# Designed miniproteins, single chains, continued (5), part 52

Each design is a single chain, and the fold is of that chain. pLDDT is the mean over its residues in the fold that is shown.

## One batch from the design tools (miniprotein)

Design m17902
Fold by ESMFold2-Fast:
Structure m17902 (fold): chain A 80 residues (1-80)
Amino acid sequence: MEEIKKEIEKLEKRVEALREMLQSDPETGAEIARKLAEELGDPVLGRELAEMIRNGDTETLESLLKRYEKELEVLKKLAE
């Protein structure tokens, strides 16, 4: 039970950060990615996301956002 709640919290942070990144300029988006990486303890993810936004790889970021949103929806239903 606690494990599902923690996974939901992590996914909610990823979804929120990716939405903000896609609505921001590349440098602001890279800063959002850095903060997310610090919160999740995943510096590799933060570096990869920052590189994607700076390179204009928005299609990959949008695909990742949709995947996390779907996973979050499933986990929330399981936690109900």
Scores: mean pLDDT 81

Design m17903
Fold by ESMFold2-Fast:
Order: sequence, then C-alpha cells, then structure tokens
Structure m17903 (fold): chain A 92 residues (1-92)
Amino acid sequence: MEEAAEEAREAAREAVKAGEEAGRPDGGAGAAIAAAGAAGMALLGLGEAAARAAEGAARAARAVAEEGGAEAGERAAEEAEEAAEEAREAAE
C-alpha cells in the first residue's frame, strides 16, 4: 500500500507541475489538482475509493491534455493512471 501511495503522490506532483506549465487553474490545472487530491486519499489508506478518484483524475487530466495540446499534461495523466492502477491492486 505505501509504495502504491507514493507512486500516486508522485504522479499527482507531476500532474500539478504540468498544469502549472500548460495552463491556468480555471482550466487545465483543475485536473492536476484533482489528481493531487486523489493521491492524498490513497496515502490515507482509503483503498478502492482513492484508486477510483485517482483514475477519474487521470482521465480528466488526459482530456485536458488532448484539448489543450500539452504533452506534459498527457504524460502526467498516464502516470496518474498507472499510479491509480497500482493503488487499486495494492488495496485489494
């Protein structure tokens, strides 16, 4: 669980960084903030709920990256998805 939570947190940090570089908080950065929140929940050991939230955040970040054309956002979304999958498997 701790390893998966660390990966989710790392992905969330990358998403926040990508959001800062790619756009403003009222658009692209919203997905990055959501990913950071999901990572926090995973760290608290909320298991499946945290993994689901992280997956949702990753999908939102990817959608923003596709619409905004920011490669950094797309990479952050992919990392968040991987972290969410790891957290989900560790929670089960």
Scores: mean pLDDT 57

Design m17904
Fold by ESMFold2-Fast:
Structure m17904 (fold): chain A 98 residues (1-98)
Amino acid sequence: DEVLEALELLLRFEAEQLKRYVLENNDPAKAAELLKQIDAALQQALDLIRNDADVQALFTKGLETMAKRLGIDESLSAVERAKLIIEHREKELEELKK
């Protein structure tokens, strides 16, 4: 399921960015605890998207809305659109470091 793959790519990317932020801004003990919570939340979100059609539909609408706002071509696959959204997010995060 290409849509499911696209949603998983986006969620895993955001979780990795949050983990990086946590590691950079917390002491090691606090960071370790927060990383466990992030991993648990990611697994729960992935399970909901995989097993609940209504949740999957809501996240799919989120992907479509984000792609449209970024001017991403509607003819592209869900995975290709997710990759372009990730590229845009990487640029946003880099600007926040300046």
Scores: mean pLDDT 84

Design m17905
Fold by ESMFold2-Fast:
Structure m17905 (fold): chain A 89 residues (1-89)
Amino acid sequence: MAEEEERRRRVREEIRERVVRATAEALRKIGDLLDEYIAKKRELIAKGDEEGLKKLEEEYEKKMKELNKELVEKLKELEKEEERIEEEL
């Protein structure tokens, strides 16, 4: 029979794995967004499309803020879940 401490440790490891996965997914999305932004920016600069460049920058900033907010919210949820488990046992 596993001790309560060992059970808690196992659950914490599972939560930490979920944190790592959530962070990795967010970093991949950020990387993909940055790669797309750089490619589109170069294309618009080559065309001399200043209006398109401004729109691209605004869309990029908006998407980056959204991704950062999503990651922060997911991490807060996982932190609360870890705290709940520590309070219960």
Scores: mean pLDDT 80

Design m17906
Fold by ESMFold2-Fast:
Structure m17906 (fold): chain A 60 residues (1-60)
Amino acid sequence: SEVEKIIEEARKYAQKAMDLGNIELAQEAARASTLARENPEEGRKRVDEVKKKIDEEIKK
């Protein structure tokens, strides 16, 4: 389901954020996964925001 995809993506980004030492970003990813159960559209937006921030941190 779409909700399951959002949750799986959020978990991957939470782990990536932790690997980067950014616990706040990891917490935002976790909140996005929780939100996706109630509102998949908002959950997707939150996951996309976390992804964008992670991409900015890993760029050289």
Scores: mean pLDDT 81

Design m17907
Fold by ESMFold2-Fast:
Structure m17907 (fold): chain A 69 residues (1-69)
Amino acid sequence: EEEIKEFIEKLKKKIEELKKEIKELEKKAADPSLSEEEKKKLKLEIEELEGIIALLEGFIGVLEKKLEK
């Protein structure tokens, strides 16, 4: 089941990329020159990416359970 391990590693790489994107958005949202509406949009985008990460971490958990079988 090498294919499952490779897929897990691929998902972990995607999670790292998304986490990096979230950090950039957080830094951007901390800019005091942005309007309140622009900050809200960035926060919503961060929440969306956090949701995607949670789903990907859930998939990894399911895949890891299959490897334990």
Scores: mean pLDDT 82

Design m17908
Fold by ESMFold2-Fast:
Structure m17908 (fold): chain A 72 residues (1-72)
Amino acid sequence: MKEKLLEELFKAIENNDYEKVASIIEELQKMGFSLEEIAERLVEYYKKKGIAKDVTVEQVKRSLEAILKDIK
């Protein structure tokens, strides 16, 4: 279920669990989510929690790309 995977992704990022982050992103991509859409959902989550009012989709996407590259 897509919403549960996004929630698990948010928790994995908060815990710096890069291996789990990469795994969940791959599952979301198999479901038809682009990396940009995943980044958009993360920005909405951060704004909802009031953690990062000024975070941009581009910044989050870049961070996710770095995580995916480093997990190799």
Scores: mean pLDDT 76

Design m17909
Fold by ESMFold2-Fast:
Parts: sequence; C-alpha cells; structure tokens
Structure m17909 (fold): chain A 92 residues (1-92)
Amino acid sequence: MEDEKKIEELKKELEELGKEYAKLAKEAHKLGDEEAVKLAEETLGKVLELVKEAEKARKEEGDYEKAKKLLEEALEVLKKGVEEVKKRLEEK
C-alpha cells in the first residue's frame, strides 16, 4: 500500500527533475558546453535504464522493495547530474 504510493511519488519526482535536467542541457548547448551536454545525455540514459529495471521488478516480479531501491538510485543519479551541470554552467 505505502510502497505503491512511494513508487508513484518517486516516478513523478524523476519526471519533473528529468524535464529540468533536459532544459539545463539545452542551455549548456546554447553556451557551447559540449561536455555538459554529453554528461546530461549519459546521466539521462543511466536513469532511464534504472527506471526500466524498476518497472520490470514491480510488474514482472512483484518486487516493490527492489523497484523502490532502483527508483531511489535513479533519483540520486539524476540529482547529482543536475548539480554537476549547474556548477559547470556557473563556472563559465
């Protein structure tokens, strides 16, 4: 019960933060920071893989605990990526 609500909240947070990260990557591209763009693409790719694995754990295995851990990992990866791109943009 609580696990389903937590998964839904984590997915919503990932979606919103992912949109913010995509906007930051677009800004980095406009400023000519190709390394920041590449970092954003690599980070988003890793996040998508973790989300995909979490959905399989939830839907195919019924393992809500594993799904939560994978989504929390995805969120941490995304948060670190956002901060790294922001810091890089501020240095120029």
Scores: mean pLDDT 80

Design m17910
Fold by ESMFold2-Fast:
Structure m17910 (fold): chain A 71 residues (1-71)
Amino acid sequence: SAAGEEAAELIEKAGVAAANGRLDLAIELLRKAQELAPQASELLEKAIEYLRQGNVEEALKLLSEAAKVAS
């Protein structure tokens, strides 16, 4: 779906933001992705939790899976 593709792109942008230490931006993008792809919402929530803990590595793994589920 168009919404799923947009969500996947937001997830990819969030991953780049997180890798660059832009955690606030990453979380905002992931919240938008949850609205567009509710089917990925649980994976995205878990990724946000890891970002809040400073565990960017685990968050990025979950974002990769969430993008796959969203599209």
Scores: mean pLDDT 88

Design m17911
Fold by ESMFold2-Fast:
Structure m17911 (fold): chain A 86 residues (1-86)
Amino acid sequence: ATARAAAAGAAHAVAGSRAAAAGDAAGEAGGAIGAIGAALEAALAGGPAAALAAGLAAAAGAAAAGASARAVAAALRAGLGAAAGA
């Protein structure tokens, strides 16, 4: 029973991992680029506090969308970098 359940779980994990990996790669690229764009726009319009807020909001959105920790970290770094540059 355990071995059969493990095999079925592994098959589901492989299928889910492939779908998640494709989604994660797209989410990572989209989230990072979006965060940088939003932070830059916010820095130009509202200054460093707005840039940091935009970066945090993008990171929260990425996390809610199931993006990887790396995408969330990239969004946070973009917001902090824009804030530091202002």
Scores: mean pLDDT 57

Design m17913
Fold by ESMFold2-Fast:
Structure m17913 (fold): chain A 64 residues (1-64)
Amino acid sequence: MSEEEKLKKAELYVGVLEGMGRIALAMGVPEEEVRRRVEERVEEIAKELGIDVEELLKRFPIEL
């Protein structure tokens, strides 16, 4: 898989996680719980795609 393809997939996944996180917040889930779960998922995705998690978060910061 090319680096461009990896970044495109990472961007899509982060966007989905942000959307899900915002819905969870709207439903009354504590922000700390939502943030922790999103961070765990981002780490899993970074490992799966072979991207450094710090680099991933710099390029696609999580906005809740």
Scores: mean pLDDT 79

Design m17914
Fold by ESMFold2-Fast:
Structure m17914 (fold): chain A 55 residues (1-55)
Amino acid sequence: MEEAIEEARKKAEELVKTESPMVARGAFADILREAGVPLEEANRIASELVKEALK
């Protein structure tokens, strides 16, 4: 699970340069869900990762 979060973080840094923050959040939530993270937790983590990637 932690490995999926780290991978999503690196992808967040790339995607926020080419996509809007809203699109990036959705993509990372999907990646986390495919890795087995529950929907509610995946949405929370994806939102936090996009915030960190922007600043």
Scores: mean pLDDT 72

Design m17915
Fold by ESMFold2-Fast:
Structure m17915 (fold): chain A 74 residues (1-74)
Amino acid sequence: GPEEAFEKAATGLLTQLDSEDDAAFNKALNAALNALQALPEELRVRYKNILISYLQSQPPSDRVALAIQRLQAV
């Protein structure tokens, strides 16, 4: 369902945080954003906050900062 699609897309994003491939990272980020927007509003708010909190616990990087910024815009 939509929740499983989001979990898969979020996992894909997390595996690309240390990637040298900007295209792969951007594709994974867009997939996570699209999957998040496909969720009902209540679930979207919940899963968005969970993912942002997880990203904030990661080592600082430009990719982490960009992902947080784009997720906050949803």
Scores: mean pLDDT 87

Design m17916
Fold by ESMFold2-Fast:
Structure m17916 (fold): chain A 65 residues (1-65)
Amino acid sequence: MASVETALELEVIALNIEGVDATVERRDGKLVITLKGASPEDIRRVEELVAQAEAAGVAVELHVD
């Protein structure tokens, strides 16, 4: 099911509402997530979702700045 991609997109939206400069893009069948100014807790939460997505067969690239 496509629910894991939706979960990642919703998390990025939630982080933006909280004031984090977070983006998600789809390129060449890969999800590219960029986090700027995120707290260590926000980064850890996103990393947990990335690991879950990769376990489901979704390719993810995470950039933290």
Scores: mean pLDDT 77

Design m17917
Fold by ESMFold2-Fast:
Structure m17917 (fold): chain A 66 residues (1-66)
Amino acid sequence: MSEEQRKKAIELAKKLMEEGKNGLEAAKELMDRLGLSPREAGEAVGEVSGADPERVAEVVEKLFSL
């Protein structure tokens, strides 16, 4: 994704998690609202949570791919 789209995804993920949504719920909202892939949504959630974005992206991709 673009740098601008990544920043928007990170900002939205932060707001959703501050509202009490967990990382998977935040990732789903990023996919639904911004049209992100599961991997891109997971990277943004990982960045906000202080986890490894690549590892979170892999987990989210596997969960939403089934």
Scores: mean pLDDT 79

Design m17918
Fold by ESMFold2-Fast:
Structure m17918 (fold): chain A 88 residues (1-88)
Amino acid sequence: SRELELDIRIGVVEVAAATLLAVLPRMPLSEADRARVEALLREAVELARRAEEALKAGDLETAERLVREAEELVREARAALDAALAAA
């Protein structure tokens, strides 16, 4: 179902963002690079939370848009992290 697909996607974003946020303090990053990655991940968490609220309300269109935006922010955070680590 569309609801199950969205619920899984929201959960994947939440787990990915939480995992990256948990390891971020131990990464060999500059303060500026760490702050940038953290900001992207925190925004992804907020969008995933809003997507879950929309899903619970039955607003599948809003949930789908918000989870897509959250997925993109996780991708941007991973790219920023990879670039920062390559520069270190």
Scores: mean pLDDT 90

Design m17919
Fold by ESMFold2-Fast:
Structure m17919 (fold): chain A 69 residues (1-69)
Amino acid sequence: MKKLTDEEIDYLLDRLAEAAGMTREEVRKVILEAKSIDELAEKLGLTREQLMSLGVNDDTLEALREKLK
């Protein structure tokens, strides 16, 4: 399982915040609460396709969740 660096985490949080119209802190909270890509998309007001276009899949979500905990 590939670990994300702090820079990669910051980049993904920033991209998700921009796409969702939320703060980084709000996105981080949603990531920790979401159990799947579909749930993350619903909570951010995005589609699954939008998340995947940003490079976020279930493996990426799991890695983000591990790093943010």
Scores: mean pLDDT 79

Design m17920
Fold by ESMFold2-Fast:
Structure m17920 (fold): chain A 58 residues (1-58)
Amino acid sequence: GDEELRRKSREGAIQAGKLLGREAGIALAVREYEEAVKNGAPQGAIEGLREGAEELGA
């Protein structure tokens, strides 16, 4: 469900941030969030990406 998608999207963003380093990870997470909003991604995915970006310090 949307809860699962939200968790998966959040974890994915955080993991990408860990691999790329904090500043690059934040920039990527913000970009992925903006793309998801523009492309009409499911609400769970959008919320997960936002939470992941916030967790990284965005």
Scores: mean pLDDT 78

Design m17921
Fold by ESMFold2-Fast:
Structure m17921 (fold): chain A 73 residues (1-73)
Amino acid sequence: SSQQVRDHVNRINDQMRSYGSTLSPDQQAYVDSMINNMVSISDYMISQGVPSSQIISYLNNMQQRSIRDAQRS
């Protein structure tokens, strides 16, 4: 359901914000941008009728890539 996807995005948001206290300002800005992109992308995918399982999988892959990128120099 769309609520399941929104709940998942909220969980990612909470997790990434908890990392904000340990990240540099540039890394935190990158994470904030990623979170905003996840909200926009998930809303778009929901509007297109994409199954929630596929959206969640996509968001998980995006989160993992973003964490790696945020921690790199």
Scores: mean pLDDT 76

Design m17922
Fold by ESMFold2-Fast:
Structure m17922 (fold): chain A 62 residues (1-62)
Amino acid sequence: EKEVKRALADMYEALGRVLLKKGRYDEAIEWYEKSAQLYEEAGDEEHAKRMRELAEKVRKLK
């Protein structure tokens, strides 16, 4: 269901943030992208876009 996908997306976003704080940029990007896909599948296009923008910003830090 959409609610389950959004909960998973929230968890993946949180994991990406923790990895970013640890300097694990490639892993943070991976989880932000997975979070974006789940938000999109849940119908939260705005949140999905925000996650993709975060992944892109992290790529520029490398």
Scores: mean pLDDT 84

Design m17923
Fold by ESMFold2-Fast:
Structure m17923 (fold): chain A 62 residues (1-62)
Amino acid sequence: MEARERAVELSREAAKTLAKAGHSLDEIVAAARTIAEHVAPGDEEAVRRAVEAAREAWLETS
C-alpha cells in the first residue's frame, strides 16, 4: 500500500473510533492531519485526502 493510501485509511479508522468516543470534528480533523503528516511526510495531497476521509467517517458515525 502506498503511503498516501495508508494515511487515508488510518485516518478513516481513527475518525470512526474518535467519533464513537464523542470527540469533536475539529479534534478528528487534527488527528487525521497528524496521521497523514507522520505516515506520508511532505505529501500535502495525503493530508487533504486524509482529512476528507475523516470528515466522511465522522458524518457516517454521527
Scores: mean pLDDT 83

Design m17924
Fold by ESMFold2-Fast:
Structure m17924 (fold): chain A 68 residues (1-68)
Amino acid sequence: MTDSQILISLMGRAMALGAVKPPEEAAEEAYKELEELLGKEVAEEARKSLEAAARIGAAAAEFDREAA
């Protein structure tokens, strides 16, 4: 698994977690996992991307619940 594949996987995880918990907590959980796998420097560079992914997940979950 390449670094890019790990990052993409964790962005997807942040998005999925954002659908079931607060986006800030979802992003932080994905950040901690990325830090463990690729190190703190890569995790810090990706932090805003993980936060954005978590917020997208939260927005999608709210939309689906309102539409259901």
Scores: mean pLDDT 78

Design m17925
Fold by ESMFold2-Fast:
Structure m17925 (fold): chain A 80 residues (1-80)
Amino acid sequence: SSTEEMVREMAEEVERWVKEALEKYPDNPQVQAQVRLMRDTVRWALENAASLSEEEARLLERGMRLFRDEVDAQIKQQQA
């Protein structure tokens, strides 16, 4: 289904971001906490993909992208 495809694409994008973030900031506890939160959210979305509408999946994907952008911006403002 299109919803399941969107959730899988989102999960793949999140995992790419996670890999980059952990590689760039291996000892940053804020990054580690945000990675855990994003992975938990993705796991929930994958487990519940069949119950999500396409609109709900799009909103979740957009939310995850905005969240990543915000985390990246916050990290750049800190002495990392």
Scores: mean pLDDT 79

Design m17926
Fold by ESMFold2-Fast:
Structure m17926 (fold): chain A 74 residues (1-74)
Amino acid sequence: SVNETLKRLLEEVIAKDPNNGEAHEALGKVLEKQGQLEEALEHYKRAYAIFKEQGNEEKAKRLEERIAELEKKL
């Protein structure tokens, strides 16, 4: 499926660049859509940490809000 192909591609991107915040965020979204909420949360938290380290306040804030919303479902 498209989601399985996208997941594999994102995992390959992360394997080559573990600090790719966009790849962690995108993988989190795929996992959330598949109902893998705990794994999605881990990737969102990683993306948040990466964007904070990079000084990207807008992207970090977006992840902060998504993390808070997802934690309510756990």
Scores: mean pLDDT 88

Design m17927
Fold by ESMFold2-Fast:
Structure m17927 (fold): chain A 65 residues (1-65)
Amino acid sequence: SELEKKYEEKLQELKKAIEDNAPDSVIRKILVELSKIASQLPPEKRLRYQAELTKLSLEYFEKKK
């Protein structure tokens, strides 16, 4: 529960950074932090969150091409 709250807070930080057009280096750093938090979650939740991060990452970086 505490890890899920931390993940949700960091996910909101990522969404805000994307909205604010933050540098790619900042976006990548937040994505790395989210991946680290996700890795500490139970396997079922970890797979869901990692899939979500992959989707967000692809949507963001594909937009930059």
Scores: mean pLDDT 77

Design m17928
Fold by ESMFold2-Fast:
Structure m17928 (fold): chain A 81 residues (1-81)
Amino acid sequence: MAEEIAKTAENLAKEAEKMAEKARSQGRVDLAEKYDEIAKRFKELAERAKQATTPEELFDIEVELTFAAMEYALAKREFER
């Protein structure tokens, strides 16, 4: 479970990093900064998941991962505008 959560967060971080580079290449500096911050949060969550030793810790990480994923979805919607 912890490994799967960490892998999911790592994959989302890589996606967000690619989106940041795409936004930057298009001159969307503000959006690139948002994606960079989102990628940083996903990386932090992945590391915390790898270090989690209790179900309680994993649940807290899953909640934060959900909020980070929602913020990522909002940034993608902003890119479509």
Scores: mean pLDDT 82

Design m17929
Fold by ESMFold2-Fast:
Structure m17929 (fold): chain A 72 residues (1-72)
Amino acid sequence: AEAYNSLGNVYKRIGNLDKAEEAYKKALEIKPDFIEARLNLADVYQEKGELDKALEEYNKVLTSKGYKPIVL
């Protein structure tokens, strides 16, 4: 899980958002409660302009911490 999260961070830094998304998704496939990878995936979606997907991932983090989801 950690290795894929680190790989995603590298791809995000060099501007390859598609490969960053893939790496973070693999991290979450191995460890679904990996909050850092989920926040990083949300950031990638936001940078790609996929705001609905970004909001969905942010809300998953909020609900895992016992907070109410962000709803429009």
Scores: mean pLDDT 78

Design m17930
Fold by ESMFold2-Fast:
Structure m17930 (fold): chain A 116 residues (1-116)
Amino acid sequence: MKEVVVKPVTPQTTHHVIVILGKVSEELLEKIEELVEEYLKQNITPYIIQVGERSEELEKKFPNTIHVESVEEALEAIRELKREFPNADFAATLFSDVSEEELKEVAERIEEVLSS
């Protein structure tokens, strides 16, 4: 899976949104576990949004994982997180197997929502 830093972590970051667009492999699951541990050490709260195929292993490891069927629903979930945490500073990372052009489009849409 390709990794895109949509919005980088800064000293002001309080929350990190991890968006997964596609199938969760064992290797990706391990990488997400490492990222979540790193964010928690920095006092950053992680949120995982999975788009498409549901991963039972991901949901078992992270019970608060938000599963959605489309990118549009993922963007709506991010808007709801921003509404719930109005004083939060969000960073975001996108994991996907889609083409580089599709990755760029999805990343730009996530960044737009986070900047609104």
Scores: mean pLDDT 85

Design m17931
Fold by ESMFold2-Fast:
Structure m17931 (fold): chain A 65 residues (1-65)
Amino acid sequence: SGAVSGAAAYAAGKAGDAAAASTAGWEMFRLGQGEMAEYGKKAYEAGAAGDAAASAVYGRLAFQA
């Protein structure tokens, strides 16, 4: 589910794993709608750019939405 992917992006980003956070963000974008999908896309983009911290923030926002 999108919420599970959001939690995964947050956990991976917190661990400094930008690639795993990016993958979880992409899944959240695919499975989510509205704000969850938008946060998933941002987590994917941040993770793809190597910004694990930003990817974690977006994953957390989606998880808490």
Scores: mean pLDDT 78

Design m17932
Fold by ESMFold2-Fast:
Structure m17932 (fold): chain A 80 residues (1-80)
Amino acid sequence: SELLARARELAARARELAERALATPDPAERRRLLAEAARLSAEAHRLFLEAHLAEVPDPEAARARLEAELAAALAAIEAA
């Protein structure tokens, strides 16, 4: 799957940026590198999810359920 190949590529880039963040003594650069790593990691997970949803019997229902679960989790974090 091209989606899985792309997801693995983005995950590898996120790991590289996280390792660079741990090596830098500059807190501003560390914050920037970690933010970029988080962004790439989120995109990789999105592509993994889309590849998985393409193989389920009802991808629209599966997507709606996962989006609802994510919204509930984010609301719980905001309430804490």
Scores: mean pLDDT 76

Design m17934
Fold by ESMFold2-Fast:
Structure m17934 (fold): chain A 58 residues (1-58)
Amino acid sequence: SHEAELVARIAQQELLELGVPEEVARETARRIEEASIAAGKVDSRLVRELVEEALARA
């Protein structure tokens, strides 16, 4: 969905700006998009958890 793609791209960009490695930022964005599509909605809690996981890996 367009919303899932948009949220994933925003998360990827923010992670890159915070110094997260490109590979980790891309993987996180993919997970956000996949999970949102599977759920039929963007889950803000899940997005936050995946972003926090990516930051911990940086």
Scores: mean pLDDT 84

Design m17935
Fold by ESMFold2-Fast:
Structure m17935 (fold): chain A 55 residues (1-55)
Amino acid sequence: MSPAQRAEIRVWARWMARNGESEANRRKLAETLAAEHGLDPEEVLAALRAAIAET
């Protein structure tokens, strides 16, 4: 995962943290981002969860 992709995930993580998004919505977003960037959905979901914990 590139630095730019990690930065995008961090932007979404901050938005999700502020809006109280469910785990189901986090998984759905991770699948969407993974499809857009050719990444593993589970890797993106792990990065998204880590970024949410950092906010």
Scores: mean pLDDT 79

Design m17936
Fold by ESMFold2-Fast:
Structure m17936 (fold): chain A 92 residues (1-92)
Amino acid sequence: AAVAAVIDEATRLEFQLLREGKPMEEADAEAARFLATHPDVVALYDELIKRAKELGVSEETLKELEKRSPTAIYAGEIILAVDKAIEREKER
């Protein structure tokens, strides 16, 4: 996936900052910001939100995810919310 290349680039940025003597917390924040502002990550976010709405994820859950945005973790949290919605449908 296109996003995988962006994640790899963010990981390289984090390691570069660590090699330059940046604290881990600062390096993590810079890598997260890079991912959060990348067009490919934003496009994936929009597609995942659309899918989550189609699968019945609540507006309250979507708003909570938006407050924690934007990070690679946020994209992962959207995927987990979609997976939980799918499992609930299988149980009904």
Scores: mean pLDDT 65

Design m17937
Fold by ESMFold2-Fast:
Structure m17937 (fold): chain A 61 residues (1-61)
Amino acid sequence: SPIEELEALLERARAEGYPDQYINFLETLLKEAKESGDPEVAEHALRTARRILDAWEARRA
């Protein structure tokens, strides 16, 4: 599910040494996805999280 994928991305971001400010933002996206119950909100949160991770990975390359 999008929520499970978002949880996995958050744990990956923690493992890869993401700054606390980005971890907090990802946690907020996950909370909003869980509280809404709306699949579109969960999918939007997941897409936003992936974009943030992609930007971080590009900076590491």
Scores: mean pLDDT 79

Design m17938
Fold by ESMFold2-Fast:
Structure m17938 (fold): chain A 55 residues (1-55)
Amino acid sequence: SSKKEKLIEEFEKKKEEIYKALVEGFKDLGFDEELAEKIAKAIVEIEKEVIERMK
């Protein structure tokens, strides 16, 4: 659907910004950089999968 295509396009366009924001957010919460990066990467991958599985 056009809505799903729009969400995928918007996600791909914002993917790097979302990742960076998550890393900084987790670092601000007291996580070390390596753990923050690991968590941020996992969240981005889950978000992508959720969007791709929408009908």
Scores: mean pLDDT 80

Design m17939
Fold by ESMFold2-Fast:
Structure m17939 (fold): chain A 55 residues (1-55)
Amino acid sequence: SREELLAALEREAARLAEEGSPYAPQVRDLIDRLRAGELSEAEALAEWGRIRRAM
């Protein structure tokens, strides 16, 4: 779950960054927080959902 979420976020962040999307830095921030252990899985899922809905 968490590992798959991280992999999905990494893939999306890379794609968005290459395309110059305004959402790229937000997704990258989620990844950094997950890696640092600052962000819970539930909070990461909620924020990723928010970002995806805003797209």
Scores: mean pLDDT 82

